Designed miniproteins, single chains, continued (5). Designs and how they scored, part 60

Each design is a single chain, and the fold is of that chain. pLDDT is the mean over its residues in the fold that is shown.

## One batch from the design tools (miniprotein)

Design m18209
Fold by ESMFold2-Fast:
Structure m18209 (fold): chain A 96 residues (1-96)
Amino acid sequence: MEEEARRLVAERLREAAEQLEEQGMLEAAEAFRRAAEALEAGDLEAAREAMGEAAVAAAEALKDPLAPEEAREQGRRMFEALLRGARAEVAGTLPA
């Protein structure tokens, strides 16, 4: 289950990165790709940190709507929520 959940999140992060590139948020897109690569390698801490960096880059592109520390923590929480959702989906507790 954990490997399937990690793969599912990595797929979704790569899709999000493509959308961010279309919006011109290149640094955020690159951070999302780094998170996906770390997740595929099984390095959850590196993936979580990359998601924090992605949130900071996105906040900067949007003219800093959040303080960098708050943006980083929000990105890390988003990663944790995505992983929990993927685990639940793989376990069959969410619509397939």
Scores: mean pLDDT 77

Design m18210
Fold by ESMFold2-Fast:
Structure m18210 (fold): chain A 74 residues (1-74)
Amino acid sequence: MSDEELAQKDLEGAKKLMELGTRTSLLLAVKAAEEAIKLNPKYAEAWELLGEALERLGRHEEAKKYYEKAKELK
């Protein structure tokens, strides 16, 4: 399996964790999105999801940083 395929799989897992909407699932979504970014740093969707998860956790300044990164990659 390629790093790009692994990144896609991690992102899909993170999306499902976001749908659950608990604090624990949001923290796991952050980790899954970070793993996707490590495998594919140009994956704008992974940066967007990381920002969304952090925003929902109340980490607004970090979320803004990652949203800006996602915009730069589009």
Scores: mean pLDDT 82

Design m18211
Fold by ESMFold2-Fast:
Structure m18211 (fold): chain A 68 residues (1-68)
Amino acid sequence: AAADAYLAKGNAALAAKDYASAILYFEKAIALNPNNADAYNNLAIALAALKDIASAIEYTSKAAILAG
């Protein structure tokens, strides 16, 4: 529902290389559904694109825990 809508907007922003908007939308998706592994993984991708490698590693690890 609303979390899926934010995930979709984040994915669209990520495809457009609008990493700042992608991060915002993925954070909103996580706020609505904290167990959404895809949102954490895609947030990590956006952060890595901005060279925020430390945050990217943190969110990738969170996604892996949620997927297991």
Scores: mean pLDDT 84

Design m18212
Fold by ESMFold2-Fast:
Structure m18212 (fold): chain A 56 residues (1-56)
Amino acid sequence: SGSSAVRAAEAAGRPDLAEQIREAAKAGDSEKVKELLSQVLPDDVAEELAEIIAEE
């Protein structure tokens, strides 16, 4: 459950990142969300997901 970024981190087996992404998204910190996503996804995919989260 939650945003696409949280699901991506959970699917990658990184529940620690999923929690950090959830907190950053709740705070409206899109740059932090992108940084955390880049640890489990290629940079271009992380950028796309961060943009989708900003629209949610």
Scores: mean pLDDT 70

Design m18213
Fold by ESMFold2-Fast:
Structure m18213 (fold): chain A 65 residues (1-65)
Amino acid sequence: MLEEARREIEDLLAKAQASPDPSTKASLVTAAALIGVGYMLEEKDPETRAELEALVREAIARAKA
């Protein structure tokens, strides 16, 4: 699960980075954050949930940068 979530988030962030359009970048970064939150809410293991939360925080940080 964590590896799958990381892969999906990183794929969306990579697509955002490759896109020259600011609206597309914002949309993809937002999608990455929402997917991360979805995985976090379904995860019951505290350790894995903390790692998923870190991935979500990174996606949000990239959206703000």
Scores: mean pLDDT 76

Design m18214
Fold by ESMFold2-Fast:
Structure m18214 (fold): chain A 70 residues (1-70)
Amino acid sequence: MSEEEFLERATEFVLELARREGLSVEDLRRLAEEIEEARRRLEEEGGPESVIRAGELYAEAVRRAAEELE
């Protein structure tokens, strides 16, 4: 699976979850910020590059889902 394919599928998953659970755009934006903060701390600590990259992709998927909910 390419990063773009992962991002599309992750965005669809987050969007479905948000619609099912009644999450707001603000809830998703807050979640994306929390993921980005955790990723940045891991990067500063020299954590695994694969995990840092996964965090970037998940944060982006959550942001895209928030835009789709608007």
Scores: mean pLDDT 80

Design m18215
Fold by ESMFold2-Fast:
Structure m18215 (fold): chain A 63 residues (1-63)
Amino acid sequence: SIEEAEELLRRGEEAFKAGDLEEAERLYTEALRLLEKELGKNHPATIEPDSTLGLIAMIRALE
């Protein structure tokens, strides 16, 4: 559900703030999957989580 995706995004933000990039990536990935399922791949709500995942992946790849 959209509500479940919103909760996962909130938890992912908390994990990111705590420096737990692995947990943040997991939570954002799950949230994005739910948003794509409910709203579709090209919905505006998917843009920010997808961009954040790209940032997390880049940071992790550089370490």
Scores: mean pLDDT 82

Design m18216
Fold by ESMFold2-Fast:
Structure m18216 (fold): chain A 81 residues (1-81)
Amino acid sequence: SKEELLKEADRLEEEGERLFKEGKYEEAALKYLRAAALYEKVLGKKDPKFLKTMRKLAEVYRKLGDEDMAEMLEKAIELIK
């Protein structure tokens, strides 16, 4: 159901935050990517939860040294807002 998908997205977002705080950036990126995909599918790409998750993903890519990916994500967020 929509509610079950949102609960999974929220759980993935929380796991991503925990992994990020532990310095496990590659694992955090995978959790945030999955959460963002579920939020987009259920709530759409203008939803605050989706946009917040995309900003967190950009932060993760900066920690990984992938400045190009981080900039691309930030530009995509600005185009949606």
Scores: mean pLDDT 88

Design m18217
Fold by ESMFold2-Fast:
Parts: structure tokens; C-alpha cells; sequence
Structure m18217 (fold): chain A 93 residues (1-93)
């Protein structure tokens, strides 16, 4: 059913958010706290940004991801934390 498909997607997005929060925690507890305020969809975008920017240095991944979230109207501290999480994911890929 459509409902079962939506539930499976929601569970996958939450699992991706949990993974992104753990990546942010490796940077610091404040980064984990800020990234945890993102929706599962917003947190999943961090994984997509890290994957799409895989051929760039981690510092460039951080900068481009931070800029992307700033352009979407997220607070500067949250956008910076998202960038740092994306860079951490890229470093370990």
C-alpha cells in the first residue's frame, strides 16, 4: 500500500538522519545538537551533498554544503554544522 511505502521511506530517512547526527558528533557535541534540529529530509540532503561532492576536498565539501543550507534560509550555526557533518562524511568515504 501507499501507506506502507511511506512508512518505509520515513524509517529510512530517520536512519540516514541518525547517521548524519553521528557524523556531526565526531566533529563535536554542539554540531550533533544543531544537526539533530534538521528534518530527516534536510539531514538526508547532507548525505547527498557529500556524495555529489565526493571528488572535492573535504574543506570544499564543507563550504559548498554550508552555502547550500544558507541559501535555503537555515540559521548560520545550523548551516555551518551541516557543512562540517558533510565534510566528516566525505573524509570517511
Amino acid sequence: SSEAAQKALDEMLQAFKDAVVEAARRVGPEHARLVATLSPEEAFQILLDAALLKDKPPEEVRRLTEQHYLEKGLPEDVARAAGEAAAEIARRS
Scores: mean pLDDT 85

Design m18218
Fold by ESMFold2-Fast:
Structure m18218 (fold): chain A 85 residues (1-85)
Amino acid sequence: KKAIEYLEKAIEAAKKGDKEKAIEYLEKAIRELEKEYEKNPSPLIREALGLAQGALQAVKDGNLELAIELAEKALELLRKYEEKK
């Protein structure tokens, strides 16, 4: 839940070109995903965590387009996870 909110905020910041806010929200999303992975070490959470970490690195490298793409993929995975039966 918190990870989804932070990923949405990170994508918003990146689309506005706000690199500092994108980094802040991606770091918060990664922290929440790490906590979730400790509780439920599922392959899907691991993949979302990897995508969020990739997005953070892309922002640091100045590649905001890639950062948005990776963060959106992480967000899609987490939304599917919330919908699971």
Scores: mean pLDDT 84

Design m18219
Fold by ESMFold2-Fast:
Structure m18219 (fold): chain A 119 residues (1-119)
Amino acid sequence: SPKVEKLRKIYEEAKKKIDEIYQEALENNVPPRELFDRIARVMVEAARKIAEELGLSPEAKQRIMRLVAEAIDKVRELLDELIAAGVPQEEAIHRIYEAAKKELDEVYEGAIKILNEES
């Protein structure tokens, strides 16, 4: 499906940007909150591209936007837990990165299911 291929490209670009943000955070001692903010911006931009480029129904757009919002909320909750627990910065950065990658994969799988229901 052309829509699935376009979704895959958006997903792979977002994944690559998250990897680059993580490497920059390690090199520049970026705080965990700033890492989260940068990753959240990548996820929001991916959701915007999906909404604009895939020719989805309003209902499908809302479902995908909700998947992305829930993914961001889960990573934010982990960040807040890591800060409250006093986890060392380098470990917190790694754990936020791993959670963001997992949540992006879940968003991608959910978006594929939504596209298959529309087709």
Scores: mean pLDDT 89

Design m18220
Fold by ESMFold2-Fast:
Structure m18220 (fold): chain A 95 residues (1-95)
Amino acid sequence: SMAELEARLEALAERHKAEIRAELARNGLPPLPERDLEVLARAAALAELLLERGVSLEELDALIEEVAEEAREKGLSVLEALERLARRLERLLRE
């Protein structure tokens, strides 16, 4: 159901936030701004759900590269690029 999917997405995003924070701390890197962390974790959670539904790593990598290229061409901020990635992944999940 949609409610179950939303609950799973929230749980996965929270797990990815914790993992990202731990990885940055382990490598002596500064923390991400909270907004960037939230959007990145949501994108990671969406990608994980897409993989579970049979989308290949190759397809996800291609989509990430397309968003990265668009961000470079348009001079987007990291946050704007992450928001676009999350939107593209959510659209793919709905199909």
Scores: mean pLDDT 86

Design m18221
Fold by ESMFold2-Fast:
Structure m18221 (fold): chain A 93 residues (1-93)
Amino acid sequence: MFFEESDEELTRAASEGALRVLEAASKEELSPEAVARIIGLVLRAIGAALEGDGEEAARAFEELAEFAEREGAREAAEKAREAAERLRRLVEE
């Protein structure tokens, strides 16, 4: 794989995952503090992917999934897990 192609795939995976998580979270009754935490974790994942750090991007989505599940945002947690798994696969290749 070319280095540039890998970075584009990481950024795309993180960005698509972020959009799916935010769409799912928008349907939930979340506190302002919970919304801020979700946005912060999404930004951390995208930032890591832009730097080529797929491992950190995956960890951010894993942390987001655990947080969303505790807040009762089940669909957001599921989308975050899917994003983390996709990023993990890209890091292993």
Scores: mean pLDDT 82

Design m18222
Fold by ESMFold2-Fast:
Formats: structure tokens, sequence, C-alpha cells
Structure m18222 (fold): chain A 66 residues (1-66)
């Protein structure tokens, strides 16, 4: 998995989670947050620390809004 592919997943999942939160759909937001945590794990396992840190930071920020 390339860092560019992982970065695109972070962007897409973050936007989906924000959209879900704006609609009051906490269930969908939680699923997108869980997916962001999996992206962070995958990035870390593949040595893409900056992408992993970014995904974790977005997931943490979104968790505070759920």
Amino acid sequence: VSPEELANRVIGLTLRAIGALLEGNKEEAQKDIDALEEVARTARENGHQEVADWAEREAKRLKELV
C-alpha cells in the first residue's frame, strides 16, 4: 500500500465522518472513525509514520464530536 493511497483514504474517511456528524448520524461517523484507526495502523505497519500520525489525529478529533 502506497502512502498516497493511504492519504486518499484519510481524506475520504474524514470527509465522510464530518458529513455524517453534520447529519446527526453518529453510527456512520463511528464507522468512519474506526476505519481511520485501521488506516493509521496499516500506515504504521508499512513505515508511513506521517500518514499514521495524521489518521490518528483526525480519528481523535472526530471522536470528541461523536
Scores: mean pLDDT 86

Design m18223
Fold by ESMFold2-Fast:
Structure m18223 (fold): chain A 76 residues (1-76)
Amino acid sequence: DKQTAYNVAVARAAKEVIDYVSKNVPADQEEEALTKAVEAMAKAARDAINQGKTPEEIYKAAVEAGKKVVDEMAAA
C-alpha cells in the first residue's frame, strides 16, 4: 500500500526531527522550534509526494527541511 509507505516515511521523519529539536534547542524555545520544524517537514513531504517521489525520498526531504529550521533557530 503506497499510502501506508508514505505514512511510515513521514512518521520516521517526524521522530528524527523531534529528537533533533530536543538535542539542539533550549527548553524555553523547544515548543516554537518543534512547531516550525513540523510545519517545514509537512510542506516538504507534501511537495515530494506531489512530485511522485519514493517513500525514502519523502523521508529525506522532510528530515532535511525540519533540521534546517532547527539549525536556523539554534544559530539565531
Scores: mean pLDDT 82

Design m18224
Fold by ESMFold2-Fast:
Structure m18224 (fold): chain A 60 residues (1-60)
Amino acid sequence: SEELLEILIENAVKYMLANNLSIEEAVEMLREHLKENTDLSEEEIEEIVERARKELEKAK
């Protein structure tokens, strides 16, 4: 759902800031998390990752 997507992206932003990660490190962490914990297609995962990248860039 869109709500779950927003929560995942917010968590990625918070984790990046809390652990002083680069945008690329946070993006890769999110990508791996989605691959391991969801049944989303590769295309769906990359769409989520690109949305997250935009939010991560704004937070930095």
Scores: mean pLDDT 78

Design m18225
Fold by ESMFold2-Fast:
Structure m18225 (fold): chain A 85 residues (1-85)
Amino acid sequence: MKEVAEEARKAAELLREQAKKAEAYGVKELAEVLREAAERLEEMAEKAERGEATREDVLKVAKEAEERIKEAYEKHKEEWIKAAA
């Protein structure tokens, strides 16, 4: 359980760094989605550490966050490519 919580926290940290990059490039909506995903993963990691969430619960939230991020990247693909190029 703690191992899954640690992985979730690391994922949240990476998402926060990506959100900072998106914000710096002016892709505000993508930055917001990335920050929300990071916050949700941190919350789930904390619950798992307290024994209030299972490994499966953490993985489910991670998958939902991944799908949400993918959707945001697709919607802002042109802005992201233009800013990152």
Scores: mean pLDDT 78

Design m18226
Fold by ESMFold2-Fast:
Structure m18226 (fold): chain A 57 residues (1-57)
Amino acid sequence: MTDDALEAGRLVEEARRYLEEGDYEKAREYATRALELDPGDPDAERVLEEAERKIES
């Protein structure tokens, strides 16, 4: 397991926590960072898309 994949997983966890708290801008930032470390992670992509929808809505 690479260090990047492990760190990306932690960032996805934080992004989801921010989504639950209603901090959609932070959720987007953390999900984006996760994708920079592990591109194509479907969980990170899902969190990012959810956060962006909430910001726009």
Scores: mean pLDDT 80

Design m18227
Fold by ESMFold2-Fast:
Structure m18227 (fold): chain A 108 residues (1-108)
Amino acid sequence: LVEQVRADAERMLAWVERRLAETKSLEDIERVFEEVFTWVRGYVEYAAAHRDPEVAEIVIELLRGIKEAVKKHPNVPKEVQDKIIKTLDEVIEALRADPTAPVEIPEP
């Protein structure tokens, strides 16, 4: 599973980077993050159910990568960047505090 989760995370980060480069509207940005948080929620629930902190660490790495991608894309307005980054930071801190506990993953 860990190898599959890592491969999925790498594909998700590449997808986010491509989608953010293509994105020209707030609605498109919102859809990108809806998909990201749906994926993250699934793996966080899996980690909690199976008490697997390694899966949580892979998710944290992905979220950090997405945070950097958001910062680098000028088509994302600063107010939206700040909100997304805050949401990502909150999820990262929750996972770091207890990687096996259920975490509520909000939409941006």
Scores: mean pLDDT 74

Design m18228
Fold by ESMFold2-Fast:
Structure m18228 (fold): chain A 67 residues (1-67)
Amino acid sequence: MIVGPTTKEQTLRAARIAASVSRYLADPSTPLAEIGRAAGVSQPVLSRALRAAGRDKNAATLLLIES
């Protein structure tokens, strides 16, 4: 309502998330949570974005399917 991210802030955040996802895809051996912490983005947000962008295969994908 009041206070909160403006449209501009939301766009910047979305771009940051996309950059973090690209970073993880370039080097998937790096833990997603570590990338999120370094980039200042929460792990669940990165996990959701990664799933939307490309859910190839890994342990996280299995958890999402079972959940």
Scores: mean pLDDT 64

Design m18229
Fold by ESMFold2-Fast:
Structure m18229 (fold): chain A 71 residues (1-71)
Amino acid sequence: AEELLKLAEEAVEAAEKGDKEKALELLKKADEKAKELAEALKRGEVSEEEARETLEKAVELAKKAAEAMGL
């Protein structure tokens, strides 16, 4: 959860600084962590509420990064 949000926040910072390539790389890593979180949820290793809140925040950060990149 923490790593996903950290990667998404770093992607926003890279996008705002104009480093689109780094922002896209960080978003790809965040997507991989989001998939890991979804698999943990399927295994019952995380609560549905915690997974939902983390994923919702990650999606908002990804949208902000995309907007900063002009997407």
Scores: mean pLDDT 80

Design m18230
Fold by ESMFold2-Fast:
Structure m18230 (fold): chain A 66 residues (1-66)
Amino acid sequence: SRRDLLLRVAAHDLGVSVAAVERLLRLLEQGKYEEARRLAEELSKRTGVSPETILRGVESLLRALR
């Protein structure tokens, strides 16, 4: 599906799992910004990508899925 393709592209670009992108997407959709930031910080430690870049990428994905 379009959603599955966009999730895989975002996961690849950010160096994270599809499950991690889906979890961030759900947190942002629910307005749970503090939990989303905390998860992005954990993912940042594993990927070397900044938490801000991770959050921006998932926010862009959220806009593309609307």
Scores: mean pLDDT 86

Design m18231
Fold by ESMFold2-Fast:
Structure m18231 (fold): chain A 101 residues (1-101)
Amino acid sequence: MLTEEQVRELLKTIADSFIALAERLGLPELVEEIRKLKDEMDKMTPEEALQKGIEFAERVKEKVREYAEKHGLPKAERDALLADIDNSIDTLRLLLEEVQR
């Protein structure tokens, strides 16, 4: 079983990766939303933090999809960006299953 500290470190790593993506895409409002959620997750249980992390990762995916459509990104580039986010969501779901055991 993963420790609470390990779960929180993985959540921080995923949040930091989403911040880097949002900064690269020039989405400052999304950067601030991720930073705020990261700070709020420190006050949550690991299970609550993972659930909120999954919900927010789905929101990041939607914002990246909207960005790709608005800027006419090539299908391959769009699919790669969305796949990276899906991998993060899958990781968070696996962590949630482990915490619930």
Scores: mean pLDDT 83

Design m18232
Fold by ESMFold2-Fast:
Structure m18232 (fold): chain A 103 residues (1-103)
Amino acid sequence: AGHQAILDVLLLAQAALADGGSLAEAAELARAAAEASPALDEEARRLLLEMLDLLVENDPSPAEAQGALGAAQLAVAEADAAGLSTTEAARRALEAVREALAA
């Protein structure tokens, strides 16, 4: 449930960007979804909100933002496959976004 909740937040941001929405709009939709999700513990939610704040702060191009969100989705899927916690999956998503934006 927790891993899927993280993926749902990331996919919501990705879909908003794909529909031509702004990064700020995509981040607000994803933030609202993360805050409303009962499947996320406080630490996982904090890490996801930090990830969304990092995306908005860096103001990447739409292609770079989509790439960073894709990297985060892959990191969450890999964490789930490895049997890692929801909190660890959220941490890896944040790290994947940091790495993508630093490249």
Scores: mean pLDDT 86

Design m18233
Fold by ESMFold2-Fast:
Structure m18233 (fold): chain A 66 residues (1-66)
Amino acid sequence: MTKEEEALNYAAKMLREGKSDEEIIRHLKEEFGLDEETARKVVEKAKNILKQADLGREGARALAAS
């Protein structure tokens, strides 16, 4: 797994935990040594992936809520 792939998985986990974009960007910079711009792109990709997954599971998310 590449650094970008690990960063993407990390960002996805943080988004699921309810972290803000800014907090995730900071963590990506600290843990993976990413530039802020690269970290933002990783967060955007992770958000897009989660949004697509959420669209397929809207009912479950609406019931459980996070």
Scores: mean pLDDT 72

Design m18234
Fold by ESMFold2-Fast:
Structure m18234 (fold): chain A 69 residues (1-69)
Amino acid sequence: SAEELARELAEKYGLDFETVRKILRALAPHVDRPLTDEELERIAKEFGVDKETVRAAYEALRAHVAAQQ
């Protein structure tokens, strides 16, 4: 589930569960298309996390969605 993914990412990156859940929600509209560098930076700034953390969450979300097809 998306909640399980959010908990795994929160533990891995030392982030609050609710923060990760909000990041995944912000990333959800982009799972079927490439995420731009500007979009990565915008989301990173919005949630006070590294751009690399957002990229990792995006890749994990895409893999999760693909596995549910």
Scores: mean pLDDT 81

Design m18235
Fold by ESMFold2-Fast:
Structure m18235 (fold): chain A 61 residues (1-61)
Amino acid sequence: GRLATLTPRELSVLSWIAQGKTNKEIGEILTISEHTVKSHVSSIFAKLGVRDRTQAAAQVW
């Protein structure tokens, strides 16, 4: 898969998305703002060529 295109931080965010966490919860876990998480999510979607969280989560397995 295109997981090799993701940075270590983006992989961490994607892992939490796959575990069903919201942007707010991911921000709390990683000690970053929800806005920063949203920016990472947008970059992940662009790099993976996916449209939503469900499709992004499916790329983990």
Scores: mean pLDDT 84

Design m18237
Fold by ESMFold2-Fast:
Structure m18237 (fold): chain A 92 residues (1-92)
Amino acid sequence: SDEAEKGAKEAAKNLEKLGAEAEAKVEGNTITITLKNAPVSAMLAAMAGAVSAELAGAKAEVKVEGDTVTVKVEAPDEETAARAAEALAKGM
């Protein structure tokens, strides 16, 4: 949804402010945020965002490979995806 995409882009911008290269992708009710060259502060922010998305009713998974972090958020419906994306951004 447009709202989930908006929230995901805001999350990516928040991570870029912490020095990471961030990309957001929304496919159906799944949000993926990929960070490259992530400093520890951006990694911690991504983890906090993932927890916030879980509290919004989505399932969040964080994968760390060196300085690359992938946050995947899966929601049961479009309304939950929008809420999870907003929570993800605010949790960072």
Scores: mean pLDDT 85

Design m18239
Fold by ESMFold2-Fast:
Parts: C-alpha cells; sequence; structure tokens
Structure m18239 (fold): chain A 64 residues (1-64)
C-alpha cells in the first residue's frame, strides 16, 4: 500500500511538472513511479496528457 501511494504521488507530481513545462523532471518522476509499481494504465494516461500538451518527446520517454 505505501509503495502504491508513493507511486501515485509521483504520477501527480509528474503531471504538475508537465503543466509547468519542466518535461525532464516529469519524466524522472514517472520513471520513479514505475519502479514503485505504478500501473501501465496510469503511465499511459500521463503519456497521453503530455501528447495533448504537444510534448511528444516527453510522452515517448514516459512510455519507456
Amino acid sequence: MEKQKKADELIKKAIEYLKNGDNETAVKYVKQAKELGASDEKINRVAKYAELLGKTEAAKEIKK
């Protein structure tokens, strides 16, 4: 449960950094969330959000 909560918080932070234009930090938080067991569904939602913002490079890195 603790690891899943931390992963969810990292996903939330990644989305905020994408909104603020800090793509590099957003990708780092997504990778950390993956290591903590974030679901592919949640990761794909962040990637789709990045694509909607025109940040295709960040979306590609998030999907890795």
Scores: mean pLDDT 79

Design m18240
Fold by ESMFold2-Fast:
Structure m18240 (fold): chain A 72 residues (1-72)
Amino acid sequence: IDFENPTLEEAKELFEKGLKYFEEGKLEKAEEYFKKALKLLDKLPDTPEVKKLKLEIEIHLGIIDIQRVVLG
């Protein structure tokens, strides 16, 4: 087992950056980082950790989508 998965680590880092921008109200940057993280996670096996992270990203992307529809 590869204890350090560079792709998973990169996806987590991108997700953390996305969360920071999301909390700052920088929704376009947040969406960019969330989509980058999700794209990396799509290349990984469906472990519980990967599934949880994907779900969290999709929830945040859904919130951004709702805010965009309300504003646009």
Scores: mean pLDDT 80

Design m18241
Fold by ESMFold2-Fast:
Structure m18241 (fold): chain A 60 residues (1-60)
Amino acid sequence: VASGREVAYAAAKAELRLHPELSVEEAARNARKLAQALGFEVSEEEAREAAHRAKEDLGL
């Protein structure tokens, strides 16, 4: 089962692998946009948390 938060995390992690220079704010914004395009609701705060966690998990 995928939630908007899980989709945002996966999106942020994928984006950061390609663009490790992205800020948490930029990664969060992009992740939220992708999650919403896939039909999931995710808040700005949830997307920021997902992006922050993705950066930590990637050692960025």
Scores: mean pLDDT 82

Design m18242
Fold by ESMFold2-Fast:
Structure m18242 (fold): chain A 78 residues (1-78)
Amino acid sequence: VDEHIAALLEAVRAGDTEAAKRHLQELLQALKGKISPEDEKKIYEIAGEFVRAMEAGDTEAALEYAERLGKAAKEALA
């Protein structure tokens, strides 16, 4: 999970929208079946906001959502 979060943050910092979306899908796939339905809903809501920020070219907002995704994923697995 840490490697997917690190890769996601790096892609966002590089402005690589396609790589960021790919790493987001890898993170979501890694969480599949390992977290509660409540945590899954929360993570998917943040992921949606992240994708919207990336598509809008708002790198600052995308970084904040990516960091929130990483925190939520780690907390869900704890």
Scores: mean pLDDT 82

Design m18243
Fold by ESMFold2-Fast:
Structure m18243 (fold): chain A 72 residues (1-72)
Amino acid sequence: LGRELAEGLRKGAEAVRRFAEANPAVPPELVERAVELLEEAARAAEAGDFERAERLAAEADRLIAEAIAAAE
């Protein structure tokens, strides 16, 4: 289960990177931080620390929302 959750989180990070490539107006610093958090969440999930993985993923979601809102 942890491996499957980690895979999903890494796919999420890839999707965020692809979105940023298509939308240069999105602040890169917020995107980079969100990707880092999703990658940290994936590592936490692989280690069985699901509480940490959930928290990190939630923080990444908030940053992604901020990045989208900041784009013109």
Scores: mean pLDDT 81

Design m18244
Fold by ESMFold2-Fast:
Structure m18244 (fold): chain A 106 residues (1-106)
Amino acid sequence: SMALEKLKKLIEEKRLGALVAFLILAAPEAPVEEAIEAARELVAAARAGASREELIALVRRLGERLGVPEELVELLVRAMEGDEEARKKLAELEEELKKLIEELLK
């Protein structure tokens, strides 16, 4: 699948892996392409020098757009605010999704 190949490359860049894994697992009814696009929008905003407050607002907006449960949006927001436990949980999701993608691409 083209979408899965794009997702694998994004995860291998390590900058977006946890974020993309989170969005796909948190929004199972959304197309994978829409989750990838949301992650790209967040990274593009960060690279353009958006403030942490602007990035948090964007995360909430994209979460609503994808249908992510509010509790999971708050997990991502806490990770962005420096919560070590939230960051660890996102890293675990990244590892799990990477293994799943490698199995599906066999």
Scores: mean pLDDT 71

